# Ledger of designs, part 10: designed miniproteins, single chains, continued (4)

Each design is a single chain, and the fold is of that chain. pLDDT is the mean over its residues in the fold that is shown.

## One batch from the design tools (miniprotein)

Design m12335
Fold by ESMFold2-Fast:
Structure m12335 (fold): chain A 118 residues (1-118)
Amino acid sequence: MVTITESGGGTVAEGGSVTLSGKVSGVDFSSVSLSWFRQRPGEPRQGIASIIPGTGGVVVAGDVAGRLSISADVAKSTAYLDMRNLRREDTAVYYDAASPNVPGGPVYYGEGTPLTVV
């Protein structure tokens, strides 16, 4: 069973920075794609960044590309989302998701880590 354990959320001042982490277990970390999603109050879940640790492929959504970066530590089976110059609009629940790099594979989500920007 694939399990994702997220951490790093909380209350942060506008203009501050935070690092969110998602530790993945139950699957070969180099064989999955990892994606960060966020869900703002009253809005649908939005994909913001993705990484494929086995290939080094990275995609970041254009509206956040200057403030957010994604990285992965294969030895620790952990993906990181580094956020800087936080804005009130970054207030959301953040989810790390893992999917096998195979067509039609399942997507596994963590429980989410809430971030509030004040």
Scores: mean pLDDT 80

Design m12336
Fold by ESMFold2-Fast:
Structure m12336 (fold): chain A 74 residues (1-74)
Amino acid sequence: SKAEQLLNEFVEDASLQAGTLDGANAAKLNAMVQEAVAEYQQMVAAGTPEEEIIAKIKQRQADFQAQLAALKAA
C-alpha cells in the first residue's frame, strides 16, 4: 500500500539520520520511529482510512525532523 511504502521510507531515512548522533540522542530518535510504527500498526488494525494513515505518517516525519534539528542545535 502507499501508506506502507511511505512508512518504510520514513523508517529507513530516520534510522540512518539517528545513526549520525550519539547513543543517547540516537536512542531518543529511534524511540520516535518505534512509536510511529506502533501507531501505524494500530491504525491499520482499527481499519483507519489510508488517507488518514498517510497524514499521520507525514506528521510523524515532521515531528522527527523537528526533534533532529533541536538535538543538533543543543
Scores: mean pLDDT 87

Design m12337
Fold by ESMFold2-Fast:
Structure m12337 (fold): chain A 55 residues (1-55)
Amino acid sequence: MSLEEVMQQALERALSVLPRDEALRLIKEVYREAVDKGLTPEEFLALAEKRIAEA
C-alpha cells in the first residue's frame, strides 16, 4: 500500500465527516508530518484517523 493510496483513503474519510476546506487542510498537515517523519503508509493512516476523530 503506497502513501498516495492511504492519503486518498484518508481524504475520502475526512470529506465524509468534515467540511471540504477543513478536510483538505487536515490531510495536507498529516501528509506533511508523515513525509517529514518518514512514517509508513499504515502509520500515516492511523495518524489521519486520529486527527479526523479529534476534529
Scores: mean pLDDT 81

Design m12338
Fold by ESMFold2-Fast:
Structure m12338 (fold): chain A 68 residues (1-68)
Amino acid sequence: GPEEERQRREEAAALTAVGEAIALGMTPLAARGELVSETVGRGVVETDEGTLVVTHDAASGTRTVTLE
């Protein structure tokens, strides 16, 4: 149902951020994902190097990766 689709999209955002952290050589410790809008997903990963935030905007085709 719609709730399953939303959950999968949130999980996908979290997994995308985890994959980015691993690709950067970081160790993911905790991850979460959320939908900012219909086209924008955000994944947040706490790593051994800091907090990595990955935002995907499907409408603009933009992916932003920020380490805090």
Scores: mean pLDDT 81

Design m12339
Fold by ESMFold2-Fast:
Structure m12339 (fold): chain A 57 residues (1-57)
Amino acid sequence: GLSLVLEALRLKKEGKSLEEILEELGKLGLSKSILEKIRKEAKNVEEAIKLLKEELK
C-alpha cells in the first residue's frame, strides 16, 4: 500500500536514480509485474511515482 509510495518519495528526496528506487521497492515486496510496467513506462522518477500510486489504488 501507501508505505511503498512513501519509501519511493524518500528515495527521490535522497537523490536516488529510477533504477535504485525500483530495486529498493522490489526488496520491499512490490510485485515483479508492477516493477516491469514502471521500468518500461516511466521516463523519470516523478513518472515512476505517479505510476506506482495508480497501481496501488
Scores: mean pLDDT 81

Design m12340
Fold by ESMFold2-Fast:
Structure m12340 (fold): chain A 69 residues (1-69)
Amino acid sequence: ANELLRKASEAIEAGDEETAKEYGEKAIKLLAEQDPVLARIAAELLAKHAEEHGLEKVAKHLRELAEEV
């Protein structure tokens, strides 16, 4: 999960919406298998990071994913 979160963050900083969504989703799903509460927190933090970089669609996707876990 840590490696995937790092890759998602790097993609957000690069403005790569597709890669950010892919790695973000994989990271949150893996975290949810271990700790759903931590997964929701991680999804919200990653969504804020995406929003700060203008990736509103990525932020929305991550928040929606957080509701599923």
Scores: mean pLDDT 81

Design m12341
Fold by ESMFold2-Fast:
Structure m12341 (fold): chain A 81 residues (1-81)
Amino acid sequence: LSPELEAEVLEALAIMAYAIGKRSGDYETAVRELKRIAEELKKLGFDPSAVKRALQDLREEAVKNGDTESAKLIEEALKEL
């Protein structure tokens, strides 16, 4: 895969991780996968903006569902990106 195509695949995986996290409520697993994807994007020289958006949206979902502990976990992950 070219670095550009690999980055596109990683961005698609970030969207998938967000969707699975939102549907399942397993925010810990979603955060772990999103952080891994961000690291891979950075290694390729790309901005992990897609991961940052996914984490922001996931945090909003956690807040909407009253899961303040998960919202804090996601906020901490956002600070590390």
Scores: mean pLDDT 86

Design m12342
Fold by ESMFold2-Fast:
Structure m12342 (fold): chain A 67 residues (1-67)
Amino acid sequence: GAMEEEKKREAAEGAAAGAAEHLLGKTGGTAEVLEFTDTEAIARVTVGGKTYLVKLDTATGKVEILE
């Protein structure tokens, strides 16, 4: 349902922001999910005034920075 999809999106956004914050040693990151599937999400993450495109593998929990 819509509530489950919203929670999955929020989880993906949180994971993307948290991963970027951890990798860069900064806080206050924000994420916007651009694409979401059952196994993968692509998000735009802004942290420390810089924007990154990140891919999340929801099956493995792996995060990859695309740019």
Scores: mean pLDDT 72

Design m12343
Fold by ESMFold2-Fast:
Structure m12343 (fold): chain A 86 residues (1-86)
Amino acid sequence: METVEKVKEAAEAGNVEEVRKLLDEIISQGNVDEALDAAYAAARTGNPEAVRVAIEAMLKIPAKNSQEAARAVGVALLGIGALLET
């Protein structure tokens, strides 16, 4: 969960490059649960660029079960909502 916290901090700071880097690292390690948590955390900050990066990263994550799939949908819906409110 420490990497999820780093993603939140980077997204809140507007450091989109760091958000993308951290998400790509988590995805490359095959930790789907952590990757979904990190993408969701980035989307929750309401930063449009962080939301876009989170949605893009989520599309690279394979879902292994219905809970992971539901979380991926949650990230997409939250991200779309944030973009529409902008």
Scores: mean pLDDT 69

Design m12344
Fold by ESMFold2-Fast:
Structure m12344 (fold): chain A 62 residues (1-62)
Amino acid sequence: MLDELQKIEEALSKVVELAAKGDFEGAREALEKAVKETEDPELAEKIRELGEEALKRAEELA
């Protein structure tokens, strides 16, 4: 559980950082890469879901 949360936080941190810089394309690529590198399909789907929400929020604030 803690290990999974750490991976989610690292993936989302990269996505949010790129989106905050206005690099939404880079943020999406980082999210896609994190999802593909995640071996656990349930964890990968959760990362994707949270990452897409983070991107939507960043675009709303931009």
Scores: mean pLDDT 76

Design m12345
Fold by ESMFold2-Fast:
Order: structure tokens, then sequence, then C-alpha cells
Structure m12345 (fold): chain A 101 residues (1-101)
């Protein structure tokens, strides 16, 4: 339905906002960490675009949305790991995610 497609698009926009804050923060400490976050974002946006295209082509929109949530959750976990390795605390990570919402 149009509602599920709108939710997938909103999820992609939310991820982009959160990732932008994480990349900016990481870049201040470790440019290599910022580059890794940019790569994760690009890969995840490509996967979300494919799920949106599949929903538009007649795939079950609810199944595509459920997969989009899983893809975003995986991406945020990968980004959290990169930031931990770069010395960003769990509290700083949570604050950046909350600011992006």
Amino acid sequence: SASYLAQMQALAELLRRIAALLIEHAGKRDPAAAAELEAILAETEARLAELIARAQAGADPKEMLDEAHAVVSEALGRMAAVLRAAGVSADEFRALVEAGV
C-alpha cells in the first residue's frame, strides 16, 4: 500500500539524518571511521532503494517494510561498532541517534 511505501521512504530519510550526525562526529576523531560509516550508509541506501523498487513492482509491501527495518537495524549496529572502535562512548552514540530522530 501507499502507507507502507511512505514508511519505507521515511525510514530511509531517518537513517540518512542519523548517519549524517554520526559521520560528522566520527570525522572529528577518525577520518577512516567516517569513511567506513559513509560506506555503510551507501550500501544500506542501495539495499533500501531495492526494497522500495520491489514493493513498487508488486512485492508484498509489508514484507519489504519488515526487511527495511531489519536492514536499518543491521546498519545501525555496524555503525555503532565503527564508532566504538573510534572511541565514541555508548552514551555519545545514543545522544547522536536521538538527535537524528
Scores: mean pLDDT 87

Design m12346
Fold by ESMFold2-Fast:
Structure m12346 (fold): chain A 66 residues (1-66)
Amino acid sequence: SEARKKLLEEAIKKLEELYNKTDVSPETKQRIKELIEKAREALKSGNVDEAEKLIQEAYDLLLKEQ
């Protein structure tokens, strides 16, 4: 459980790095930012499954857009 939380925290850090380097639409960028923030709150609340889902949604948006 704790190891999984640490992996998701690292995933969020990498996602934030990609977010800062990514050239996507302002709308998509805002959605990704919201998903990252929700993922952090989910981890803070101990909801690791929800955090993982939100991180995956953010990655999907990031990879789909130009």
Scores: mean pLDDT 81

Design m12347
Fold by ESMFold2-Fast:
Structure m12347 (fold): chain A 57 residues (1-57)
Amino acid sequence: PGLEAASRETGLSREAIRRMAEAVRAGDEEKLRELAEEYGISVETARGAGLLALLLE
């Protein structure tokens, strides 16, 4: 449920949000930075999107 809500709020795909949520859950800051660069967003936005998905699951 959280992936769809986070996708809607951020405009990012469900796959992007899922990858960000996994990186947040793992504490993988390097992966979050890579994902932020891949999707053209800030690391803070990527972390926020991942956290939002985790909070709404």
Scores: mean pLDDT 78

Design m12348
Fold by ESMFold2-Fast:
Structure m12348 (fold): chain A 75 residues (1-75)
Amino acid sequence: MSENELRAEVLESLGLMYAWLGRKAVEKGDLETARELAEKVEEIAEELEKLGAEELAEKLRELVEEIREEIKEAE
């Protein structure tokens, strides 16, 4: 495994964790924390894209869109 492969795996795991926390923040009505977590997931997706992990980046961006849509619906 190359350093880039390890970095991509770590970033994917972190992105999924933040996406899960963002969803939980929406469920609890903490929309500000949900927005901050969605932003962190977006930043991780951008780093994954820079590493050539485009499919993982797209997956995380889809989760960001879902969280942001739920925030908008909850407002």
Scores: mean pLDDT 84

Design m12349
Fold by ESMFold2-Fast:
Structure m12349 (fold): chain A 75 residues (1-75)
Amino acid sequence: SHTEEGRELIRQGRYEEAVERFEEAIREDPENAVAWQNLGVALLALGRFEEAEEYAKKARELDPNIHLKGEELPR
């Protein structure tokens, strides 16, 4: 799925391409809270903080427990 592809791209440090895959996932399912949260994570890695906050808020609106399901960036 586009969400799984995006997660793999995050693991590879390919954050711009990950954004594209998560945007595709959201187009297919706008209620996919995991895709919204992971889009926010990729945007944080790119320094796009305002957009990241907006999408994280959207994820929380869709799933209040999303913080337990999101992936964190490797250090």
Scores: mean pLDDT 79

Design m12350
Fold by ESMFold2-Fast:
Formats: sequence, C-alpha cells, structure tokens
Structure m12350 (fold): chain A 105 residues (1-105)
Amino acid sequence: SPVQELFRRGVERLAEKLGELMDKFGIPEEVKEEVLEEFRRLAEEALAALTPDDSLVTISLRLEELLAAAVQRVFERVDFSDEQRRAFALEATKELQKILEELAA
C-alpha cells in the first residue's frame, strides 16, 4: 500500500533522527535501545491499523503520537533537568517537522 510505504519511510527516518538525538543528549546505550525497541513495536501496531484511504494527515498524527511516546519513555528513564527536557522535546519536534515536510514533497 502507498500509505503503508509512506508511513514506513516516516518511521525509519524518525527512528534514525531519534537515535541521533539521544546520542546528542548523552542518553545511555541501554536506554536508547529500549526506547527504539518500544518505538518500533508501537510503529508496527500503528502500521497494522492503517487503511489505503488514510491521508498524509493521519500519517502525520501517528508519527507525532510515536514521537510523543518515545520522548515520554526517555524522560521516565533519564533524570533530566527542566531545561534539558525542554531542549530535548524542542529538538525532537523540529526533526519530526523536517520528516513531515520530506514526506509531503
């Protein structure tokens, strides 16, 4: 399905950027692996729920939900300051926006 293929591309790009962001913020490898494993599991569940009629808007919302879950998992596992939490969330949101622009092109 073209919808499933676009979603898979978005998931792959988001997983890559999330991994890079976790490295940038000095997140331990064991936490990074846990976050990415859960991210991929939730992404497979979201992919299975997609229909051929789903729009780029639906894909965007599902990718946003996946990112929010990953960010929450990081904050639960790593003792960040308020400033670090804000910085991480902002960088994550910027990477998502870039990916959504790539998918819409």
Scores: mean pLDDT 89

Design m12351
Fold by ESMFold2-Fast:
Structure m12351 (fold): chain A 85 residues (1-85)
Amino acid sequence: MAEIEKLLKEIEEEAKKLGELIKKAYEEGKEELVKELEEKLGKALELVREGEEAAAAGNYEEAVRLYKEALEILKEAVEKGKKEL
């Protein structure tokens, strides 16, 4: 399960970065950027939930795929936030 532990750690780190970028976008009055970043965060959290359900059922390969998709969405959202701020 080392891959799942690594993915969850990376997801937590990227989600924290995205949360900080959303707060900064709010402070700068960038309402459209806030909405886009919040939508991406929501999608990633949904994939994390689905991955947790897959892992709980013993479907570790499916959990890994879902967590990787969540991480990709978070990384893309973080990069967009950095470019727009």
Scores: mean pLDDT 87

Design m12352
Fold by ESMFold2-Fast:
Structure m12352 (fold): chain A 70 residues (1-70)
Amino acid sequence: MLDEVYEEFKKEEKKRIDSNPLLTDEQKKEALEVIDNMPYGIAIARARREGRITDEQYKKLVEEYLKKKK
């Protein structure tokens, strides 16, 4: 489940990059590579800051992520 949330986040970000008409094909390729290599901790922190997840959801994801790291 935690890995599914992370993969869904990356999938949504890739869709936003791919559909952005202001980016060149080269810039889109580079941005997609950055998203693919984004650390999980940064991804969930960003989702929280953007208001895509609640404080309660963020806390749960952080606790699950830290358990996986340990």
Scores: mean pLDDT 68

Design m12353
Fold by ESMFold2-Fast:
Structure m12353 (fold): chain A 89 residues (1-89)
Amino acid sequence: SEEEAEKYIELGEEYEKKGDYKGAVEAYLKAAEIYFELKDYEKAEEAYLKALEVARKLYEKTGDKSYLEKVIKKTKEFLLKKIEESPLK
C-alpha cells in the first residue's frame, strides 16, 4: 500500500539521522519496491535515488561498496522496466 511505502521512507529517514546507512538503504529499497508495484514510477524512482545516495555515503564512510553496487543494479533494472511498461509521452 502507499501508506506502507510512506512508512518505509520515514523509517529510512530515521535510520539516516541515526547514521544507520545500511538500515536506511534497505528501508528506501522497500519503499521503492512498493511504489513500483503500485505503478507510482515517480515515487519509486525518488526512493531508489534516496537509496543510491545513502549507499554512496556508506561506501565513503566504511569502504563497503556492496550496497552501492546492489542499489545501482536495482535502479538500472527499475529504469529499464519503467521504459518497457510506461507510455513514453
Scores: mean pLDDT 83

Design m12354
Fold by ESMFold2-Fast:
Structure m12354 (fold): chain A 90 residues (1-90)
Amino acid sequence: SHMEELRKKIEELVKEVRELSDKFVEAVNAGNTEEAQKLVEEMEKKVDEIVRLADEARRIGSPEEAFEVDTLVALAVMEGALARSALKSA
């Protein structure tokens, strides 16, 4: 279904954000500020894509499906915001 395809794309992007978050932690621990900046920018791009796909999912999905998608969006947004905040504090 179209909703299943949207959910899979969102889940794949959330996984990519988590992988970028892990690399960000490694870059910060290594003192690689330039690499950390690039990783945060890449995470923010993926979060923007997740938000766009989630907007579509909310329009076509049930309230229950919309809630599941909103949960995934909240997790990705939080990870991106925490990474940006950590970089500003470095």
Scores: mean pLDDT 87

Design m12355
Fold by ESMFold2-Fast:
Structure m12355 (fold): chain A 87 residues (1-87)
Amino acid sequence: HMSEEEFDVEVDIALARIGVAVGKIALERETDPEVQKKLQELIDEAEKHVDAAERSLREGNYEEARKHVDEAIKLLREAQKLIEEAK
């Protein structure tokens, strides 16, 4: 039913969505105001890219969906680094 390319981007979008949810939990537990502000900006931007990737996937635009999900993953990796460095 789905192509391998479509399936791969769909899986990555689902994983990025989970990453945003985990990031929001980490943000709620952060007590340093500077780290909290940076995490909020990264998580908010990542969520916007996940939303855009989901929309692009629905429209059948796999190239645009991949571009947005890759940007979301990049932002989530930066958020993870900040969380790890703050502990």
Scores: mean pLDDT 83

Design m12356
Fold by ESMFold2-Fast:
Structure m12356 (fold): chain A 87 residues (1-87)
Amino acid sequence: MLFDATKYYRPPVDITVEELREIIEGIKKRGGEIVAILNGDGLINRHVIFPSLGIPELTSVDEVKPGDKIVIFVPAELYNEAQKILS
């Protein structure tokens, strides 16, 4: 369930597909699970919902701990590529 997430991550808006792939693999290598990829563009409610649930933002992949369930917010242009990386 999306609301079972322990942390969320927002990469920079100018992030490349290659950098996003490195972030996803870094999360997995640290024992984190990516539970959802969300389009960050035009969806203010998702940003508001996560703070209200007390789900903290990851500032670095190095903060990932084994058992973390992570939601990634991606730019709309990278959404389809991010889903392919997780498939």
Scores: mean pLDDT 72

Design m12357
Fold by ESMFold2-Fast:
Structure m12357 (fold): chain A 79 residues (1-79)
Amino acid sequence: AELEKLKQEAFELEGKVVPLLKKVYSLEKISPEIEKLVQQIAETGTQLGTALQNKDLETAKKLLEELKKLVKELEELLK
């Protein structure tokens, strides 16, 4: 089912986000750019969770794609 695929992708993405957040909070100083991106990831992740719980597939797809972009941006900043 499409909902199960979206849930699986969200779960896999969360597994990628957790190590990145640990890396951010291990930094001696966190830049405003990283802080903003972490906040956007947290907000988008929360909205995605709500959309999946409500079975709002179109909103969940949009939020999942947005979250993937934010995670990629955070990875690039942490290189």
Scores: mean pLDDT 84

Design m12358
Fold by ESMFold2-Fast:
Structure m12358 (fold): chain A 66 residues (1-66)
Amino acid sequence: MKIEVGDIVQAVEDVDLPEPDFLRLRKGDKVLVEEVVDDEMVRARSLATGETGLVPKSALEVVGRE
């Protein structure tokens, strides 16, 4: 699946990684992609909390597009 800056994506599973730079997500949480860091990771903003952090692309599904 193609994930780009400006996409609204949804967590397909809980994301709770031990590193402080990672955004914590529950399955079904929606985030705005702010930056595509590499082929594995994005920097995203939680639409619920406004928090930003790294999220693995494998845990995300695009639900909205620009």
Scores: mean pLDDT 77

Design m12359
Fold by ESMFold2-Fast:
Structure m12359 (fold): chain A 67 residues (1-67)
Amino acid sequence: APREIVDIAIKELDHPTAEGRRAAALLLGEIGGEAARPAVPALEKLTSDPDPAVREAAREALRKIRE
């Protein structure tokens, strides 16, 4: 995946809406692998998000990136 897409998705992990943060986490999981590794610290913080759907999306993204 292009670096620009990963950088945009990482910024969207700070989105004010839960829907925005969840979508960014899912996108990073679909990108996966080494290309999405820069997102790992931000995704680990997102596993403590107040929204349970966002926490689940972050855990799934981390699993896909680490496979």
Scores: mean pLDDT 83

Design m12360
Fold by ESMFold2-Fast:
Parts: C-alpha cells; sequence; structure tokens
Structure m12360 (fold): chain A 76 residues (1-76)
C-alpha cells in the first residue's frame, strides 16, 4: 500500500499530525500538487478526509480515514 498514491497521501497526513495543505502533503509525500489534489478529492468523496475552507484550504483526516489507514496497514 506504501507504493500507492492513497497510501503515500495518508502517510503524509499522519506525518503532518492529521491535517495539511495540498502543498505540505505534496512536499512530505514526494508527489506533485496536482496528484495530491486529485487524490484528496477522491478521499473527500469517500468521507476519509474533510476539506476545511481557506486560502489555501486544509485537508483533515476523518475518523473513517483513520480506520482506512488501519485496514491498509493490516494488509501490508
Amino acid sequence: FLETTEGRVFLALGRLGGQGTVAEIAEVSGLSQSTVSRQLRKLEKQGLVERIPGDPPVYRITPKGVARIQELLAKA
């Protein structure tokens, strides 16, 4: 799962204390901001992260997202 875009975004959020901007997540994960933005939109639609409005917006992991990380770690 560490090789997946989803896994790398979740690990970056964990390293950032559970929330971050697209730019912060991109820096920590080593992914492009466009890749991070697209992945965060997918995770938001699944309820795994929430978007806090702002300039720039902050994405925060939800309790459902924490459960998803635990599931992915159990399968690794």
Scores: mean pLDDT 80

Design m12361
Fold by ESMFold2-Fast:
Structure m12361 (fold): chain A 108 residues (1-108)
Amino acid sequence: HMKEELLKEAKELIEKGLELYEKKEYEKAIEEFEKAIELLEKVKDVREAQLNLGRAYYLRGEAYEAQGKYEEAAEYYAKAAEAYEAAGDTDMAEAAREKAEEAAEKAA
């Protein structure tokens, strides 16, 4: 099924982004997370896609924060919270909102 293929590819892109993040290649990590988000947006009616959107947005926020880009980090943490909330993961949504608030304070 097409949705399953897109989910698999998006998950592989998230893992690639994580490897780049661990190497401190933040700009490249962000590019991989962005590609994952693009695929997941095409199937966001699927709960698993919303969970992975939350994860990809959250990790993109962490990569921006690592670069000192707090405004962008806050934006992506907020997007992560919305995706987690849509997936029914209220604990991760709350954690992402807290991260967004902290990043916004650092941006000010």
Scores: mean pLDDT 88

Design m12362
Fold by ESMFold2-Fast:
Structure m12362 (fold): chain A 62 residues (1-62)
Amino acid sequence: GAMAAARAAEHDRLIAQGRSFAEGVRKKADELEKKDPQKGAEVRSLADQIEANIAAWEAAAA
């Protein structure tokens, strides 16, 4: 139904936003790693955690 389609579209939008955010965090990690490799690694770990959570949400929706 229309409501189910709207919920699916919103879910897809949130997943896409999450992926975009994780990509942004990873880019910041790359920039930071040039200045401070240890802090860069910590921020990259955060991006990995965000991506893992998104993958779990996608799996839960399947």
Scores: mean pLDDT 80

Design m12363
Fold by ESMFold2-Fast:
Structure m12363 (fold): chain A 120 residues (1-120)
Amino acid sequence: MHTVTESGGGTVAEGGSLTLTAKISGDKEGIVSVSWLAEPPGGPGRPVASITGSGEKTGYAPEVAGRATISIDKEKGTAYLNLSDLRVEDTARYTAVAHSLVDNVLRFSFGEGVEVTVLA
């Protein structure tokens, strides 16, 4: 079973940039994909970015397309989310989700998330 630990949150000015890091421990070979979810204050959590465990395919929500870059260092088991041209509406708790295949069963491992606050 994987353990996910996120870092790199904080307060940033509008138009700034921030890189969030998710370290995934455990059996790295079982990682199918990693997703980042954003949960804004008083709103539902939504996926903003995803990457396959191989790094071959990425996906982005329309709200962050062109402003977000997701990457993975598969040897280290570390996923990154770089957010640029930040907007007040990007203020949210960001949580990394590791999707893994263990004994032919799809499993999900969640971190505790990091807070990102964007000030106007």
Scores: mean pLDDT 81

Design m12364
Fold by ESMFold2-Fast:
Structure m12364 (fold): chain A 118 residues (1-118)
Amino acid sequence: MITLTESGGGTFPEGGSVTLTHKMSGDVSGIAVIGWERQRPDEPLQQVAQLDVFTGEVVYGPEVAGRATISYDAAAKTSTLKLENLRPEDTAVYYGYAVDLATGKVYRGEGVPLTVVP
C-alpha cells in the first residue's frame, strides 16, 4: 500500500512563497502521475499541479499558472510544490496525490493546511 505524507504548511504572508512537499512510502514503481490538489473552505476540490512521471510533462491549474512549480525526485519519492506571490485565495488544505497506471487507483495524503494572511 502506498501512503503520502505532506509537509510545509502553516501561516504565510500575502506576497510571500511556500514550498509544500509530499513523500511517498511503499512500492511506487506503478505510479504514472503525481500532483497536488487543494480544497478551499466551502468550495470543490481544485487541481493545482500534475506531473507525468514518464514524460516529465507538467500541467498547472489556471489560478496558479505562472506562480506554481512542481518537481519530483524519484530516488527520494518526494514531490515539491513551490507557490510564489501568495494570495489570500491560496488559503486551503493541500493534498498530494499519486495515480497507479495499472489499477487507476488514486492515493492521497491526509492534507496539509495553508493559511495566507494579508
Scores: mean pLDDT 84

Design m12366
Fold by ESMFold2-Fast:
Structure m12366 (fold): chain A 69 residues (1-69)
Amino acid sequence: KLEELKKRIKEAIERIREANARARSQEEREALTLEPKQELNKAVNEIREENPEWTPEEIGLLITKIIEE
């Protein structure tokens, strides 16, 4: 299931990038990025729930690795 969460994180980040590129104002950027940011947070929370033994630092490193790949 980790592979599914990685894909969701990548997709959310790509949606945020696309929204930022298309947004013409700060207000529009905030509106367009709201849903993908919520999805990103949801996926991160699912990683935390499935791996309660992991520290916040370990989760942060995993997310960074997913973004880089």
Scores: mean pLDDT 76

Design m12368
Fold by ESMFold2-Fast:
Structure m12368 (fold): chain A 60 residues (1-60)
Amino acid sequence: MVGALYRAVRDWVGLTPDELSLRRGELVEVLEEVDEDWVRARSLATGETGLVPRAALEPL
């Protein structure tokens, strides 16, 4: 759900500048559902935004 808080279930290393790198346990806000596999999210720790796979996130 857009605007909801999620937690990274694993480390995710962004391979492109458009992808957000996350450490396991980091909190993100989902800003946009891009497709079935990807969301645009914002890190609560850094304020950076980028694409992350839905499979790397769990709802709080």
Scores: mean pLDDT 80

Design m12369
Fold by ESMFold2-Fast:
Structure m12369 (fold): chain A 89 residues (1-89)
Amino acid sequence: MEREAAERAIEAAREAARAAAAGEGVGAAVGAAAGAVGAAGGYAGLLAGLPPKEAAEEAAAGARGAAEASGTEGAKEAAEEAEKAAEEA
């Protein structure tokens, strides 16, 4: 179910943004922005009729950015979930 996998990747990117925001300093702010942008891009892609896989990959890229910028454990776990969801899309 490709659309459900893409929706899961988008939710994981939102979770990555929230987990990144729980960190400290500029890395937390950059990570939160990256996750939020990925989630928004994925969602907008689905609304625009992009293939679910492309929407999921946009969300997963944002989640990865959130984990890399913030370094929080929660953002890393959310990024792993987003990547798994993108593989299923």
Scores: mean pLDDT 85

